Designed miniproteins, single chains. Designs and how they scored, part 17

Each design is a single chain, and the fold is of that chain. pLDDT is the mean over its residues in the fold that is shown.

## One batch from the design tools (miniprotein)

Design m564
Fold by ESMFold2-Fast:
Structure m564 (fold): chain A 68 residues (1-68)
Amino acid sequence: ATVRVTLPSGGVLEITGPAEEAAGRAGAALLSGGASKDDAEQAGRNLAHGPVGYVAEAGGARAEVLEG
């Protein structure tokens, strides 16, 4: 799986790995970008189980599933 995270700062991260690991790292990036812990954890869970093209937003940051 590949997840792209766009932070409120304009920083872009592309995370590739097993779906749960990529989603967990994306959630951590959302948290570091200013999302609440609860919102970041929910976004991470949704990204892990989301289809390609799924978008999660938290704390002004955006995470998108690019590939499964």
Scores: mean pLDDT 81

Design m565
Fold by ESMFold2-Fast:
Structure m565 (fold): chain A 91 residues (1-91)
Amino acid sequence: DFEEMIENNEEVLNAEKKYNSLETEEEKKEFLFELLSNPYESLPVRIFAIKKLFEKGFFTPELEKMVKEKLKTLPVETRQTLEKAIEYYKS
C-alpha cells in the first residue's frame, strides 16, 4: 500500500514541510522532480513526490516522459515499484 508507506514516515514529513515552505508552483514542481529523480532518495519520499505531482496537476505528458527516462537509470526493482506508484496515483 503506497499510502501506508508514506504515512507517518519521518523523511516524508520533512519533505512535505520543505514542499509547503516553497512559494511558487515552479519551485514546488522542481523540488518534487528532484526528489523523484535523486538515486539516493528513499523509496517513500519518491512515492510522496509522485503522489504530489499528480495531486497538483504537475504530472504532464512531458514530465511523465522525463520521469520514465530517469527511472531507467534505477535498479529494476525500484523502477518497477515507482512505475506501479505512477499507475496507482494516475487513476
Scores: mean pLDDT 83

Design m566
Fold by ESMFold2-Fast:
Structure m566 (fold): chain A 56 residues (1-56)
Amino acid sequence: NEATEYALKAKELLDAGDGHGALEAAGKAVQASREGIPLDEEGKEALEYVEKASGG
């Protein structure tokens, strides 16, 4: 789903050293989730990884 795809992209960008791109993708994942598209477990783990690395 779109939310999980953005969350996975955020992790991929973070692993590649693109912190700005990772935060943008993570924001899109959160927005899609708030609009009623549930994150899969894989997407939740990816988003948590990005949030932890971003200072959380």
Scores: mean pLDDT 78

Design m567
Fold by ESMFold2-Fast:
Structure m567 (fold): chain A 85 residues (1-85)
Amino acid sequence: SSREKAIELINLLKEEVSKKKEVTKEEFLLKLDILIDSLKMLNVPEEIIRLVETLKEEVESLEEEKLKTEEVIEKLNRLIEEIEK
């Protein structure tokens, strides 16, 4: 399903981030942009794409230039939970 494809891509992003102690805000935003583009190419429903775009907007508004891996993983886990609804 399109939800399963979206969750798989988010889990791959979680795996990449888990190998690092910290991620820059710029790097995370770039990875979210790549995720959005991938979801559009796979014809994932706009509702799911909007959830990722909302996360991107939240990240863009953050004051910190660096994010702890744990915080990034928490954000991605929350995104998965929203998609599973």
Scores: mean pLDDT 87

Design m568
Fold by ESMFold2-Fast:
Structure m568 (fold): chain A 75 residues (1-75)
Amino acid sequence: EKEKALEEARKRVREVMRPHASDWAQRIAELARALGDEELARKAVELSKHADTDPKAFEELWELEDRLEERVRAR
């Protein structure tokens, strides 16, 4: 239902975002720095160099985004 449609849409967004993964990763890095998480910011920048061409790096970016959200929630 709606949950499934949203998840499918999110997958489509991922595929569309792949060519823009470096911009997305930069946004993650900026927010991580604002939260004081230099390591997460550094990883996001590193992934931005590969996420465009490497599906694994792109998936790791999604994991980083999840971790960033957890950081925001914990504070």
Scores: mean pLDDT 72

Design m569
Fold by ESMFold2-Fast:
Structure m569 (fold): chain A 76 residues (1-76)
Amino acid sequence: GSMGNKNDYKSAFAEGTDEEGGRKALEEAKKHGEPIVVTAVSRSGGAATGFGKDGEKALEEAMKHGPVVGVSVGTK
């Protein structure tokens, strides 16, 4: 068959264990103007996930409440 990735949906994601890395990835994703999915995991045994503006808040909440071990940011 024939298939390509040049469609209306483009996958963009970034991972970081730092607040800076996570926030930079989020800021870069926001530039696309699409809803952003952010998932942050803290060492406290918790995780926060949000979309669009909620994703930004979820990341900030998880990161400010302690050390973060993983951050995933995706767009489109």
Scores: mean pLDDT 57

Design m570
Fold by ESMFold2-Fast:
Order: sequence, then structure tokens, then C-alpha cells
Structure m570 (fold): chain A 67 residues (1-67)
Amino acid sequence: MINELIREAIRIMGEEGAPASVITAMALNAVGLYLEGKSVEEIAKAMAEFARSHGLTKAAEFLEKKI
């Protein structure tokens, strides 16, 4: 479920020390993609790329497993 994917990803990002602004940007982007009709796999891929770009390795690895 998309809600659980987003929740778990932001939890992992928070544990890695991601700033609130980065966590908020991830959540808003994921919701935006969902409203555009993107699949869970496409959303997970976009979120993984975002996490990687911010050095959030554990969140990226979690999301890459969902693709």
C-alpha cells in the first residue's frame, strides 16, 4: 500500500538523520506521483533516486527492494 511505503521510507530517513525539509520533500513528491497515477514501483523508484541523491543509503536500499 502506498501509505505504508511512504511511512516506512520516511521513518528510515529520519533514523538516518535526514532533515525535516528532506523528509517533507520526499513525502510530497511521492503523493504527487500517486495523484498522477504512477504505479507503486514507479513511486518507489523515484523515492529511491531521491534518497540516493541525499546520501540516505538505508532508505534507498529499502525502496530499491520494492522495484
Scores: mean pLDDT 84

Design m571
Fold by ESMFold2-Fast:
Structure m571 (fold): chain A 96 residues (1-96)
Amino acid sequence: MELAERLFEAILEGDAERLEELLEELKKELEEAIKNKDIEKAKELIEALLLFQHKLTQYQLETGKEISPEVLEALEKQAKKIQPLVEKAYELIKKA
């Protein structure tokens, strides 16, 4: 998924602004998918998030490199906003 690659590149570049933009766009798309009961789109967005999390975890385990504090702060802030939407998306997928 291109979105997962773009999110991961923002982490590697230390670009907190780009990371925040991409995560806000993902949040907006996920909100629309939930509102429209678009199961396929909801699945695609969840898959992109899971792939991003996997890439980030693998990078940290393999390199031991610290993520910049600015990027970590942006990631944590957006994770708190996105998590309730991920839960709603899973409920929608289960009902389908």
Scores: mean pLDDT 81

Design m572
Fold by ESMFold2-Fast:
Structure m572 (fold): chain A 86 residues (1-86)
Amino acid sequence: DVELKLAEELTERLAEVLREAGAEKAAELLREMYKAQLAGDEEKAAELAKKFAEEFAKHETEELRERLREVYEEIKKKYEELLEKL
């Protein structure tokens, strides 16, 4: 439950950063890929992942990569803090 909530939070925050950077289609593809993974649709998830990679490449900058990394590190820290409390 908590792990799924953190995965959803990570996906939503990464999508927000992508949207703010003007990569709105990449943000949408990321969300759809996550939904496909949750549904167990591996073929659809793989197709969406390829489309995401192509779309992301059009917008990829060092600044965008750093912003995405910052979000990932924040979620990772939340996960580690939860593990320490268990």
Scores: mean pLDDT 80

Design m573
Fold by ESMFold2-Fast:
Structure m573 (fold): chain A 69 residues (1-69)
Amino acid sequence: TAVPTAIVEFEQNGEAMAKAAALHVKNGALLATIIGLFSSIAANIGGTENAVTQTSTINGVLVAHASPI
């Protein structure tokens, strides 16, 4: 319910993506493939929303790689 937290997270996602992009270039082949697949799914659901979905997916994949269940 903390509106300020949600806004801050949204802004930080953009910055995190920029930093993640530098890291993804180094380890990127598998992640690029996964992101591409999610991008394809998102495009089918809502074309221009794709960029937002990719940003969230990139962060999600990074978390999953850092702490696999």
Scores: mean pLDDT 51

Design m574
Fold by ESMFold2-Fast:
Structure m574 (fold): chain A 70 residues (1-70)
Amino acid sequence: SAAAVAARAEALRDRWLAEARRLLAAGEPLADVMERLAEEVGRLLAASEGDEAEAIGAAGIATLEALEAL
């Protein structure tokens, strides 16, 4: 369902933000953290279609925007 897809995208964004914060706290450069995120998003997009792919892409963009706001 659309609600289930949206909930999964929100959970992915939360997970990616938590992982990014952990890596930044460990001293990894922001550029490297963003590249790792882009690779993860790309892998998930390659395995997804339609509404799920759109939601995953949007979650990836939202994560990058949140990291830029730090």
Scores: mean pLDDT 83

Design m575
Fold by ESMFold2-Fast:
Parts: C-alpha cells; sequence; structure tokens
Structure m575 (fold): chain A 81 residues (1-81)
C-alpha cells in the first residue's frame, strides 16, 4: 500500500538523519515524492534499490541497523510484487 511504502520511507529517512545525513535524506525524500507523483511503481522500485544498497553498506560497516534495513527492504519488495 502507499501508506506502508510511506512509513518505510519515513523509517529510512530517520536512519539517515541519525547518521548525520539529514540534507541527503531531505533531497532523497523530495526526489522520491516527485517520482511517485508521475510513476508510483518506479518510485517504489527506486526505494527498494536504495534500501538494498543501504543494507549492503550497513552490513559491510558492521552497522547494528543492518538487519532492520534488510527487513524494511523485504517489506518494500513485497509491495512491488
Amino acid sequence: SEAEARAILDELVALLKERGLEAFAARLRAQLDATAASDPRRALRQLVNLAGMLAELARESNDPHAPRIEALRRRLEALLA
């Protein structure tokens, strides 16, 4: 659902802000919102890819949030299916 995808985006944005990436998080949210206005499925695919990259980076850096980010990615993939 759109509401579930929005909730997951909010969680990812919160995690980015905790890492000091607040400006990046704001730009990312604006770009995804713009994409969703014209192509919601493309925006969802972009969000899945982003969550996947963040999970990989977190795992490689031994970030304690890695399992949580991976769980969010799996939830997003379920919305895309």
Scores: mean pLDDT 79

Design m576
Fold by ESMFold2-Fast:
Structure m576 (fold): chain A 113 residues (1-113)
Amino acid sequence: MRTLEVTLTVGPDSTAADAKESLGAAFTALANSLAPGEDADTLGAIGDVLAEAVARLEANPDASYDELVALFRETLERVVAILEAAGYELVGRSETTAADGTVTLSARFVKAA
């Protein structure tokens, strides 16, 4: 059984550059967890979604906190849909807001071996 976790974090003082770093870290974690042969197309589809999110951040480097949170919600929803289509089961999803306004979005998946 394979387990994947995706976590995206944005704080009230986060910049577009911080958001790009968070997206890159999430992609690296997924690439390290996905099977290189079986999940190559799935990883490619996730890479395309993250590249689109990065392009939107590059087009709007002064993006507000609310815009960054909305982008991360949309991005995670699209990644969830891709993984579910690839046969991964969503076993946990959370969105938490800390007292300082830091939003953490997480999704956890399993797939039978």
Scores: mean pLDDT 83

Design m577
Fold by ESMFold2-Fast:
Structure m577 (fold): chain A 56 residues (1-56)
Amino acid sequence: MATVTFTEEITVDGVPATVTHVLDAQTGAVLDLRVEAPTEEARRAAEELNRPVMAP
């Protein structure tokens, strides 16, 4: 199995956060999502914004 890692720096409510997506290279499915932020609130907000919501 091959994976693709995509890292993005974003700002959530004025707070910088780093979001790392680990994708399955064959299907594009998100296997893991990691968020690093200085506060739990920023981390939670970044996770919510960057969660792969499959079409509702």
Scores: mean pLDDT 71

Design m578
Fold by ESMFold2-Fast:
Structure m578 (fold): chain A 80 residues (1-80)
Amino acid sequence: SVEEILQEAKKKMDELFSEAKKAIENGDLDKVREIIEKMRKVFQEAVEKIREVDPSATEALKELNDYYLKKLNEIDELLS
């Protein structure tokens, strides 16, 4: 289901965000970049899966996009 894909993507993004926080605390910027790229892949895969299940799921796609951008912004703030 669309909801299942959305929740699994959010869970994976939360796990990657936790890894990013640890990498930032250790000053490992290369690892932070790797984690950001992994998060992008999670986002892209979830978008593709949602569109395959329901191409009209605009609300779910918006929620996924908003969550993804929120996590990227939180990482950016931690780097400041």
Scores: mean pLDDT 89

Design m579
Fold by ESMFold2-Fast:
Parts: structure tokens; C-alpha cells; sequence
Structure m579 (fold): chain A 85 residues (1-85)
């Protein structure tokens, strides 16, 4: 049982990384509306609405997705920092 949940979490983190790469590529291309729409679809909520809401007041599903995005973002930041060093 635990192994199956670990595989699901790894898959979700990989999906979040791919989402962030796509969002970053869209932003670089000036396609900000598409980047925002992609992020909103992933979170199931408008990111602008989420900015004014305390993390604890978010649904558990949105909180989990935000945690996955944070983990994915940290992995991407480490890759970029190693490239700069």
C-alpha cells in the first residue's frame, strides 16, 4: 500500500515539474494568459484568488497541489543554481 502511494506522489511531482516547465515556456513566449489558464486548471482555482487566501483556508486538494508545485519549483531552482555555479 505505501509503495503505491509513493509512486503516485513521484508521478504527481513529475507532472508538477512538467507543468512549471510549460508555464515558464509560455511566459517566456509572452503567452501569459495561457500560462495563467494552465496553472488555474492544474490547481482547480484561480491563482489570483488563492493569493489573498490563507493556506489553511484552502481545500485539502489545492493545498496538496501547492505542496507539489513547491517541491517541483525547488527541484527546478536547484537545476538553475547548479547551471549558474
Amino acid sequence: MAAKKKEEEEKEIEEAEELLRQVSALVAAGRLDEAAALLAEYLGADPRALADVAREDLSPEVQRKLELLEKAMERLKKEKEEEKK
Scores: mean pLDDT 71

Design m580
Fold by ESMFold2-Fast:
Structure m580 (fold): chain A 62 residues (1-62)
Amino acid sequence: SGAAADAAAGGRAASAGDAEAARKYGTLFIQHGGGPEAEAAFERGGREGSELLAARGATIGS
């Protein structure tokens, strides 16, 4: 759903340190009837974002 997709994007943004994007997408999934599935998507996005950030850090920072 759109809410779950926005929640996942918010989680990824939060893990990347993009507070503005994280706040924006977090607000959107709540406004669009966020719930357990959207909260789970946010948490999943955060884990995915953390993994991607680590990989990007190794590549871009070197």
Scores: mean pLDDT 64

Design m581
Fold by ESMFold2-Fast:
Structure m581 (fold): chain A 82 residues (1-82)
Amino acid sequence: SSVEKQIKDVQDELTDALKKGIELDKKGDPRAPEILKILQQAAKLISEAIEYYKKGDYKTAEKKIKEANELIKQAKKLIEKS
């Protein structure tokens, strides 16, 4: 389904952002803790989206995916700041 694809896409975006956040943390970047905290919040929203999807509540799942995408976008903006 389209919601299933949205879940997969947001999981892939989270994985990419986490990889970059961890690299910044290894380099001692002072923004890394904030980035990783935001991504942990996004991961929680994705887990909630999967639970709603399994229950057939696609509208709530999509809402949680949108919230997760906004957090990932916020984290990526922090990652792009040199």
Scores: mean pLDDT 88

Design m582
Fold by ESMFold2-Fast:
Structure m582 (fold): chain A 80 residues (1-80)
Amino acid sequence: MEVFPGDEAVKYVDGIYEVEFDGKTIEAESIILARRGDELTVYLITKDGLILSRVLTPEEAKTDPAVQLVEKEGKEAEPS
């Protein structure tokens, strides 16, 4: 999976999910979690191919709805 340079994809889900992201409900066709050091980046891929991303601290990641969804249902990302 392609993520920003320096990010390592760790888990993902594919499918249509409504998740709260930055105070809005977003319909995502794919959600990818990637790590850079201690920070976790959430990527939401919309039906229109737009990529929305948010960098989370470890504390924020514990309570983020998108992170919780991917941790529960996600698959481990395979290196390309």
Scores: mean pLDDT 72

Design m583
Fold by ESMFold2-Fast:
Structure m583 (fold): chain A 107 residues (1-107)
Amino acid sequence: YRSKEELEKLKKELEPFLEKLREETGYNVAVGPLDPSVEIAKGVNLAIVRLLLGESIDKIAEELSKIVEDLEALAETLERYADLLEESGYPELAEKLRELARKLREL
């Protein structure tokens, strides 16, 4: 996935999937005691899209650290999404999200 157009196409396909997961599980993208934020929600969506495009976890973590102030809240949310993805039949993507969450906590 080399082009920005392919990235935008995958992002558009992924957004309905994430909304469906929220509806099926009752999970809200920006959920947490005192932690609902647009930045966390966008960080999760960006991470999933970029992992699907085959970008490195290190590169994704670096860019997310520039966008999201609360990296611990982002990591926690990514881990919860990984659990949902694993349950939904996407164990490889779930494992990548868990690795990314661990990397973010180490920053």
Scores: mean pLDDT 66

Design m584
Fold by ESMFold2-Fast:
Structure m584 (fold): chain A 70 residues (1-70)
Amino acid sequence: LEAQRQAAEDAARKTAEAHPSVKEIESLRVEVTPDAVRVLVKVKTTGSDDEGNLVASEAGRAGYEAARAA
């Protein structure tokens, strides 16, 4: 559980940081249960809200995949 949570957090952070439009990761919340993984990411971008939403979605997905692989 804690290992999956950490893997999700690390993957989400890496994915968000890989986007050049990201200035800061405001919030990263990971919830892991035996049946589900939830990753909630809030980022500050230099562009539009649409860009921020895309980055948050990609980071969340990367975190989810990493948690399942761990």
Scores: mean pLDDT 77

Design m585
Fold by ESMFold2-Fast:
Structure m585 (fold): chain A 65 residues (1-65)
Amino acid sequence: SVSQALSDLVYKADELSHTQDVSTRKAIADILVETARVIKKLKDPEEQLAVLDKTLAEIEALVAK
């Protein structure tokens, strides 16, 4: 479900952010805030899930540097 995927994204983002510097943690937080705004505007669960998947990939790519 979208609610479960959102919870999973927030949990994973928090876990990943704990090993990062302040600047990277802020960038992750900013990505999550923007993702929440986008999800709120979308009404289709499939589109919401696609955005959540893309956001997780962006956060993972950010912390891999």
Scores: mean pLDDT 82

Design m586
Fold by ESMFold2-Fast:
Structure m586 (fold): chain A 68 residues (1-68)
Amino acid sequence: SPVGALISDEDLRKEAERKGISVEELKEELERAMRAEGGSATYVEGKGVLVQAPTAEALQRAYDRVTA
């Protein structure tokens, strides 16, 4: 079943700092990784990035690539 999650602006900032990249670069990485898994990543102003994937396994693969 399709799954979705919201990655908050605060969590995006913390992960970008951990990786030593900008929040904009992290958003681009998320978009690319999610598209590769047949999903999407959409920025929602004032909230964060809404990620959607066709399966939980696809979402996990995208996250693993971005957080490596």
Scores: mean pLDDT 86

Design m587
Fold by ESMFold2-Fast:
Structure m587 (fold): chain A 96 residues (1-96)
Amino acid sequence: AMEELKAWIEQIHKRLKEAAETKSKEEVIDLLVREATRFLMVARLLGVPDATIQKMTEVFYKLYEEIKNATSPEERIEAIDKGYEELLKVLEEAEK
């Protein structure tokens, strides 16, 4: 379950970076919302603790805000990379 969630975060990271380079800000935001919603729903189904779900939700929300405020593709990619690192840390802490 946790390995599957980590692999999924890697795929979300890759898709968001590709979108940030080639798509509009609005399309990147739409993709983020869809990916985050599906990920969080499945994480709950797999029995991830509510506290961990809340932390991941906060990371996705910060990423949403950072993408909205980004003025270049480079800033969007930087925000996406930071969000990816934070999500991995949250999942790693949940493994304790």
Scores: mean pLDDT 85

Design m588
Fold by ESMFold2-Fast:
Structure m588 (fold): chain A 98 residues (1-98)
Amino acid sequence: MDIEETAKKLGLSKEEIEAIRISAKAFVESTPSGAFASGLVLNDLRTNEHTDEDYLLALMIAKLSKDEVYLRRIAQMILDDESASDVLKELAEKILAE
C-alpha cells in the first residue's frame, strides 16, 4: 500500500503531500490513542463534506495509528463514495486485499 504514490497520481505536489503527512502525524500525536484518532476521522467523513485530499489525510491517520480495522473502514467508504476518484478507489481495493 502506497498512499504517497496515490497522492502523486492525484496531481498533488511533494509539498502538498508533506503537508498532509505533517497534519496526519500532528493529529495522531494530539489525540489519546491511534484508535481514537481514526474514530474521529471516520465521524468527520460521515458528517461533513469531504474531498479526495480529505480521504488521503484519513488514510494516513489510520496507517500512522496502526489500526487496520479503521484503515479498512475508510477504504470501504472510498469504494462506496461515487464522488471519489478512480485512483483513490484503486488504493482502497489494495488496502482491502491486504
Scores: mean pLDDT 74

Design m589
Fold by ESMFold2-Fast:
Structure m589 (fold): chain A 90 residues (1-90)
Amino acid sequence: EPQLFVSAPPSVLEGEEVTVTATFTIGLENYSGSAVVDTATGEVLSKSSSNLTVEVVSLTSEELTLKATFTDPKTGVTVTATVTIKIVPI
C-alpha cells in the first residue's frame, strides 16, 4: 500500500519560514521532496519535486496546517497527508 510520511518541526516562530519534508513509498520505490512555506503569508516559496504539492489548509495565529499530496510519476497514484505546526507568537 502506498505510504506518505510528512516531517516538519513541531513549532515555528511567527513570520519565519518552515521546511516540510515528504517521503513517499510505493511498492519498491521511494521518493522524497521538500517544500518551504512562509508562515507570515501562507505562501509556498519553493518545492524540490514537481510530484509534491503542498497547500495551506489553515493558517491562524496559533497553528499552520498543511496538506501534502505526492503523485507517483509512474502510475499517477496520489497519496495525501496533513501536518500541523504550532506558531509561536513574537
Scores: mean pLDDT 82

Design m590
Fold by ESMFold2-Fast:
Structure m590 (fold): chain A 109 residues (1-109)
Amino acid sequence: MSRSQQVEDLLYAAAASLYEQVQEGKLTKEQAQEALRIFISIVTLFSLPLGKSLEEALEDALGHIKNEVAREALRKAYENLEEYSKKGRELLEEGKIEIDSKNLTYVFK
């Protein structure tokens, strides 16, 4: 799989895992969206441009996320990348999440 495809899959997986925690009542939408914003910003704007691996980018992002439920969800998404990336794409197609180009993240509907 290409690195670009792996990055795209990681971002969809992150969105799906955090959305699942909101649906289960373990995170508020605000907590999940803030964790996702931090995750995407650190992964795409810091870690990957510096030539770090996807695993190193994950650890960098998790170091900046204080909410333990969000950290566990994001780690699980990485460990189950194919499953959660598929779920994330399905959520986008169903209009349950939207791309927020201004804030470089996803918005949960």
Scores: mean pLDDT 85

Design m591
Fold by ESMFold2-Fast:
Structure m591 (fold): chain A 79 residues (1-79)
Amino acid sequence: SDLRKKLRALTRQGADLVARYDQAVAAGDAAAVAQARADLQALIAQARALQKQAKEKGDDFTVYELENLINGLEDHLKQ
């Protein structure tokens, strides 16, 4: 489905942004850390918007998977 394609795209983008965040932290680059944090927060907002669409369509699987993605990204930012 279109929602499943968007879920896969957001999951891939999340992995890429987490890698970028980790690289910036390891490098001690405060500006890069701030940018990666902002990009991760923007992706979380996109994931929440898609979750709302999935709820409206009764796609419980996509709702649950997006909740897992959001929680994982938020927990990573707390490290």
Scores: mean pLDDT 89

Design m592
Fold by ESMFold2-Fast:
Structure m592 (fold): chain A 69 residues (1-69)
Amino acid sequence: SSLSDQLRDFLMDLLIRNSNQETGDLLRDYLLSKGVPESLARQIEEAIRNGEPLDKVLDLIDQAGREIE
């Protein structure tokens, strides 16, 4: 599986068990710990907190996966 696939699985797992606020916070901290740029991690956090379409969030996750390969 690609790194992007692993990040998508992690996001979906967080969304099932947590609020959008907690999901955004937890995922941001995780992405920063993996070396994802702060600007991209923030974009992902905001998209999740604001309830943006899942497709947009997944596109940002794919970008994050490419940044940390």
Scores: mean pLDDT 80

Design m593
Fold by ESMFold2-Fast:
Structure m593 (fold): chain A 71 residues (1-71)
Amino acid sequence: SPLEEQAERLLEELRREVATMSPEEIRTAIAELERQLARLRAGQAPGFTPEQVAFQIALLERAIAILREAL
């Protein structure tokens, strides 16, 4: 799907970007994404459908995994 293709492009861009980041920048990025993930899991996503929320959660989990692997 177009959303899955966009997600894969964003994650590939993140993998390239993370190679240029300091450990401190990576930790800051993880903390921010974990805060966003916690808000989505708590239902704090006004204007989003359940399907959009599920997609964002999956994308954030994959992004956090990429950042954690780089530490």
Scores: mean pLDDT 87

Design m594
Fold by ESMFold2-Fast:
Structure m594 (fold): chain A 84 residues (1-84)
Amino acid sequence: SELEEKMLNDEEVLEKMAEELMKTSGADKLKSIEEQRELLDKYVEELKATIEASDASPELKEFHLALLEKVYKIALEKLDKKEK
């Protein structure tokens, strides 16, 4: 619980996770910001569905969904910063 709370508030950890999310989704290989955003959005929705469908505890699901939401927002902010 304390480790989970610390992770959710550690911007450096969240930024590294956002970079990994971009790489794992394949979005970082696309040339346009719009295509990168679209692929990232689809990948995040699939991850969310996977978390919800798992047999994990409600508490663990809540943590993973909160973590995914924070990481996703950071990834979107990084894409917005590249947009002219």
Scores: mean pLDDT 81

Design m595
Fold by ESMFold2-Fast:
Structure m595 (fold): chain A 65 residues (1-65)
Amino acid sequence: MREEELKGIRELLEEQVKAGKLSAEAAAELFEAAREFDLSLEEVKQILDVALTQAPLGRAAARAE
């Protein structure tokens, strides 16, 4: 069910926040986007992985093309 997927997404985002890789605000925005766009856990994980790769902890240094 979607509730189960949202639970998985929430837990994934909470782990990233706890690890200091994602702000609570960014996690909340991604969770809202997942609800609005009906994103699966795997899709959110891929989006998060790309976002963390492009802008890990120093966005000023994140130009990688």
Scores: mean pLDDT 70

Design m596
Fold by ESMFold2-Fast:
Structure m596 (fold): chain A 89 residues (1-89)
Amino acid sequence: MEERERLRAAVEGLIRQVQADYDAGKPLDEIRERTLGAMRALYKLAQERGISKEEFVEIVREVFEKHRDTLTPEQRAILEEAIAELEKE
């Protein structure tokens, strides 16, 4: 339970970082690369803490859905692409 709550907070931080990078006018390709890298790093840490890939994806999607209405279409696409890429690994 503690590790799932910790992961939820980290994913919220990642979503906020995507918004901050977008608001700062960073190129979308740079935001995509950074987001995918951060997502992979979070998954590696979660896996080392006993969280399965299925649980990780479920938590990420849960947090993403909570913030969906506050995100631009481009920000949503970046996050959805990162999740889809991670699921394929």
Scores: mean pLDDT 84

Design m597
Fold by ESMFold2-Fast:
Structure m597 (fold): chain A 67 residues (1-67)
Amino acid sequence: SAEFERLERELLEVILEALRRLGLLSEENRERARETARGAAEKAVYGSRAEEARAKLPGILEEGRAA
């Protein structure tokens, strides 16, 4: 649980910082960032996808884009 919460927070901060620098910090993108960070953290901790999540951190923004 602690490792999940830490990873979720770290991923969220990275995504939000990237969105802020790109001028894409909308409410929709903030919510997508939260969902993407949470999903990635959950998969990394419980789904053994930590290597892919770490390597493709920038690509997580694509999954969080508005549909």
Scores: mean pLDDT 72

Design m598
Fold by ESMFold2-Fast:
Structure m598 (fold): chain A 65 residues (1-65)
Amino acid sequence: SMEELRKITAELAQKADEEVRKKIEEFRQKHPDLSEDEYRRLATEIAVEENKKMVEELKKIREQL
């Protein structure tokens, strides 16, 4: 159903957001002396990669429907 797909999409988006936050926090702990610009750039790159994984997972789910 479209409601199930919406729920799955929301769950995947939340999971991706949590992974981005965790990876940024971990990176800050390992590299505390980086600039805010460098952290923002890395956060963007991580977010793009996590979004790509989410899109691929959604495509797989849609193929099963």
Scores: mean pLDDT 80

Design m599
Fold by ESMFold2-Fast:
Structure m599 (fold): chain A 56 residues (1-56)
Amino acid sequence: SIVDRIKKLIEELKTAPKSEIQKLADEIFNLLSQITDPELREKLEKEVQKIIDSKR
């Protein structure tokens, strides 16, 4: 499912070097735009943003 793909990319984002963060984030946000459940989308968006913020 699209959710499983997003979760795999989030795990990849957690271990990614700084140079790959933008590419992975862009792919994740593109997939998130395809989520029709607004609660699930918001939850995943917040998780991704926390990871990005932790790597700044």
Scores: mean pLDDT 81

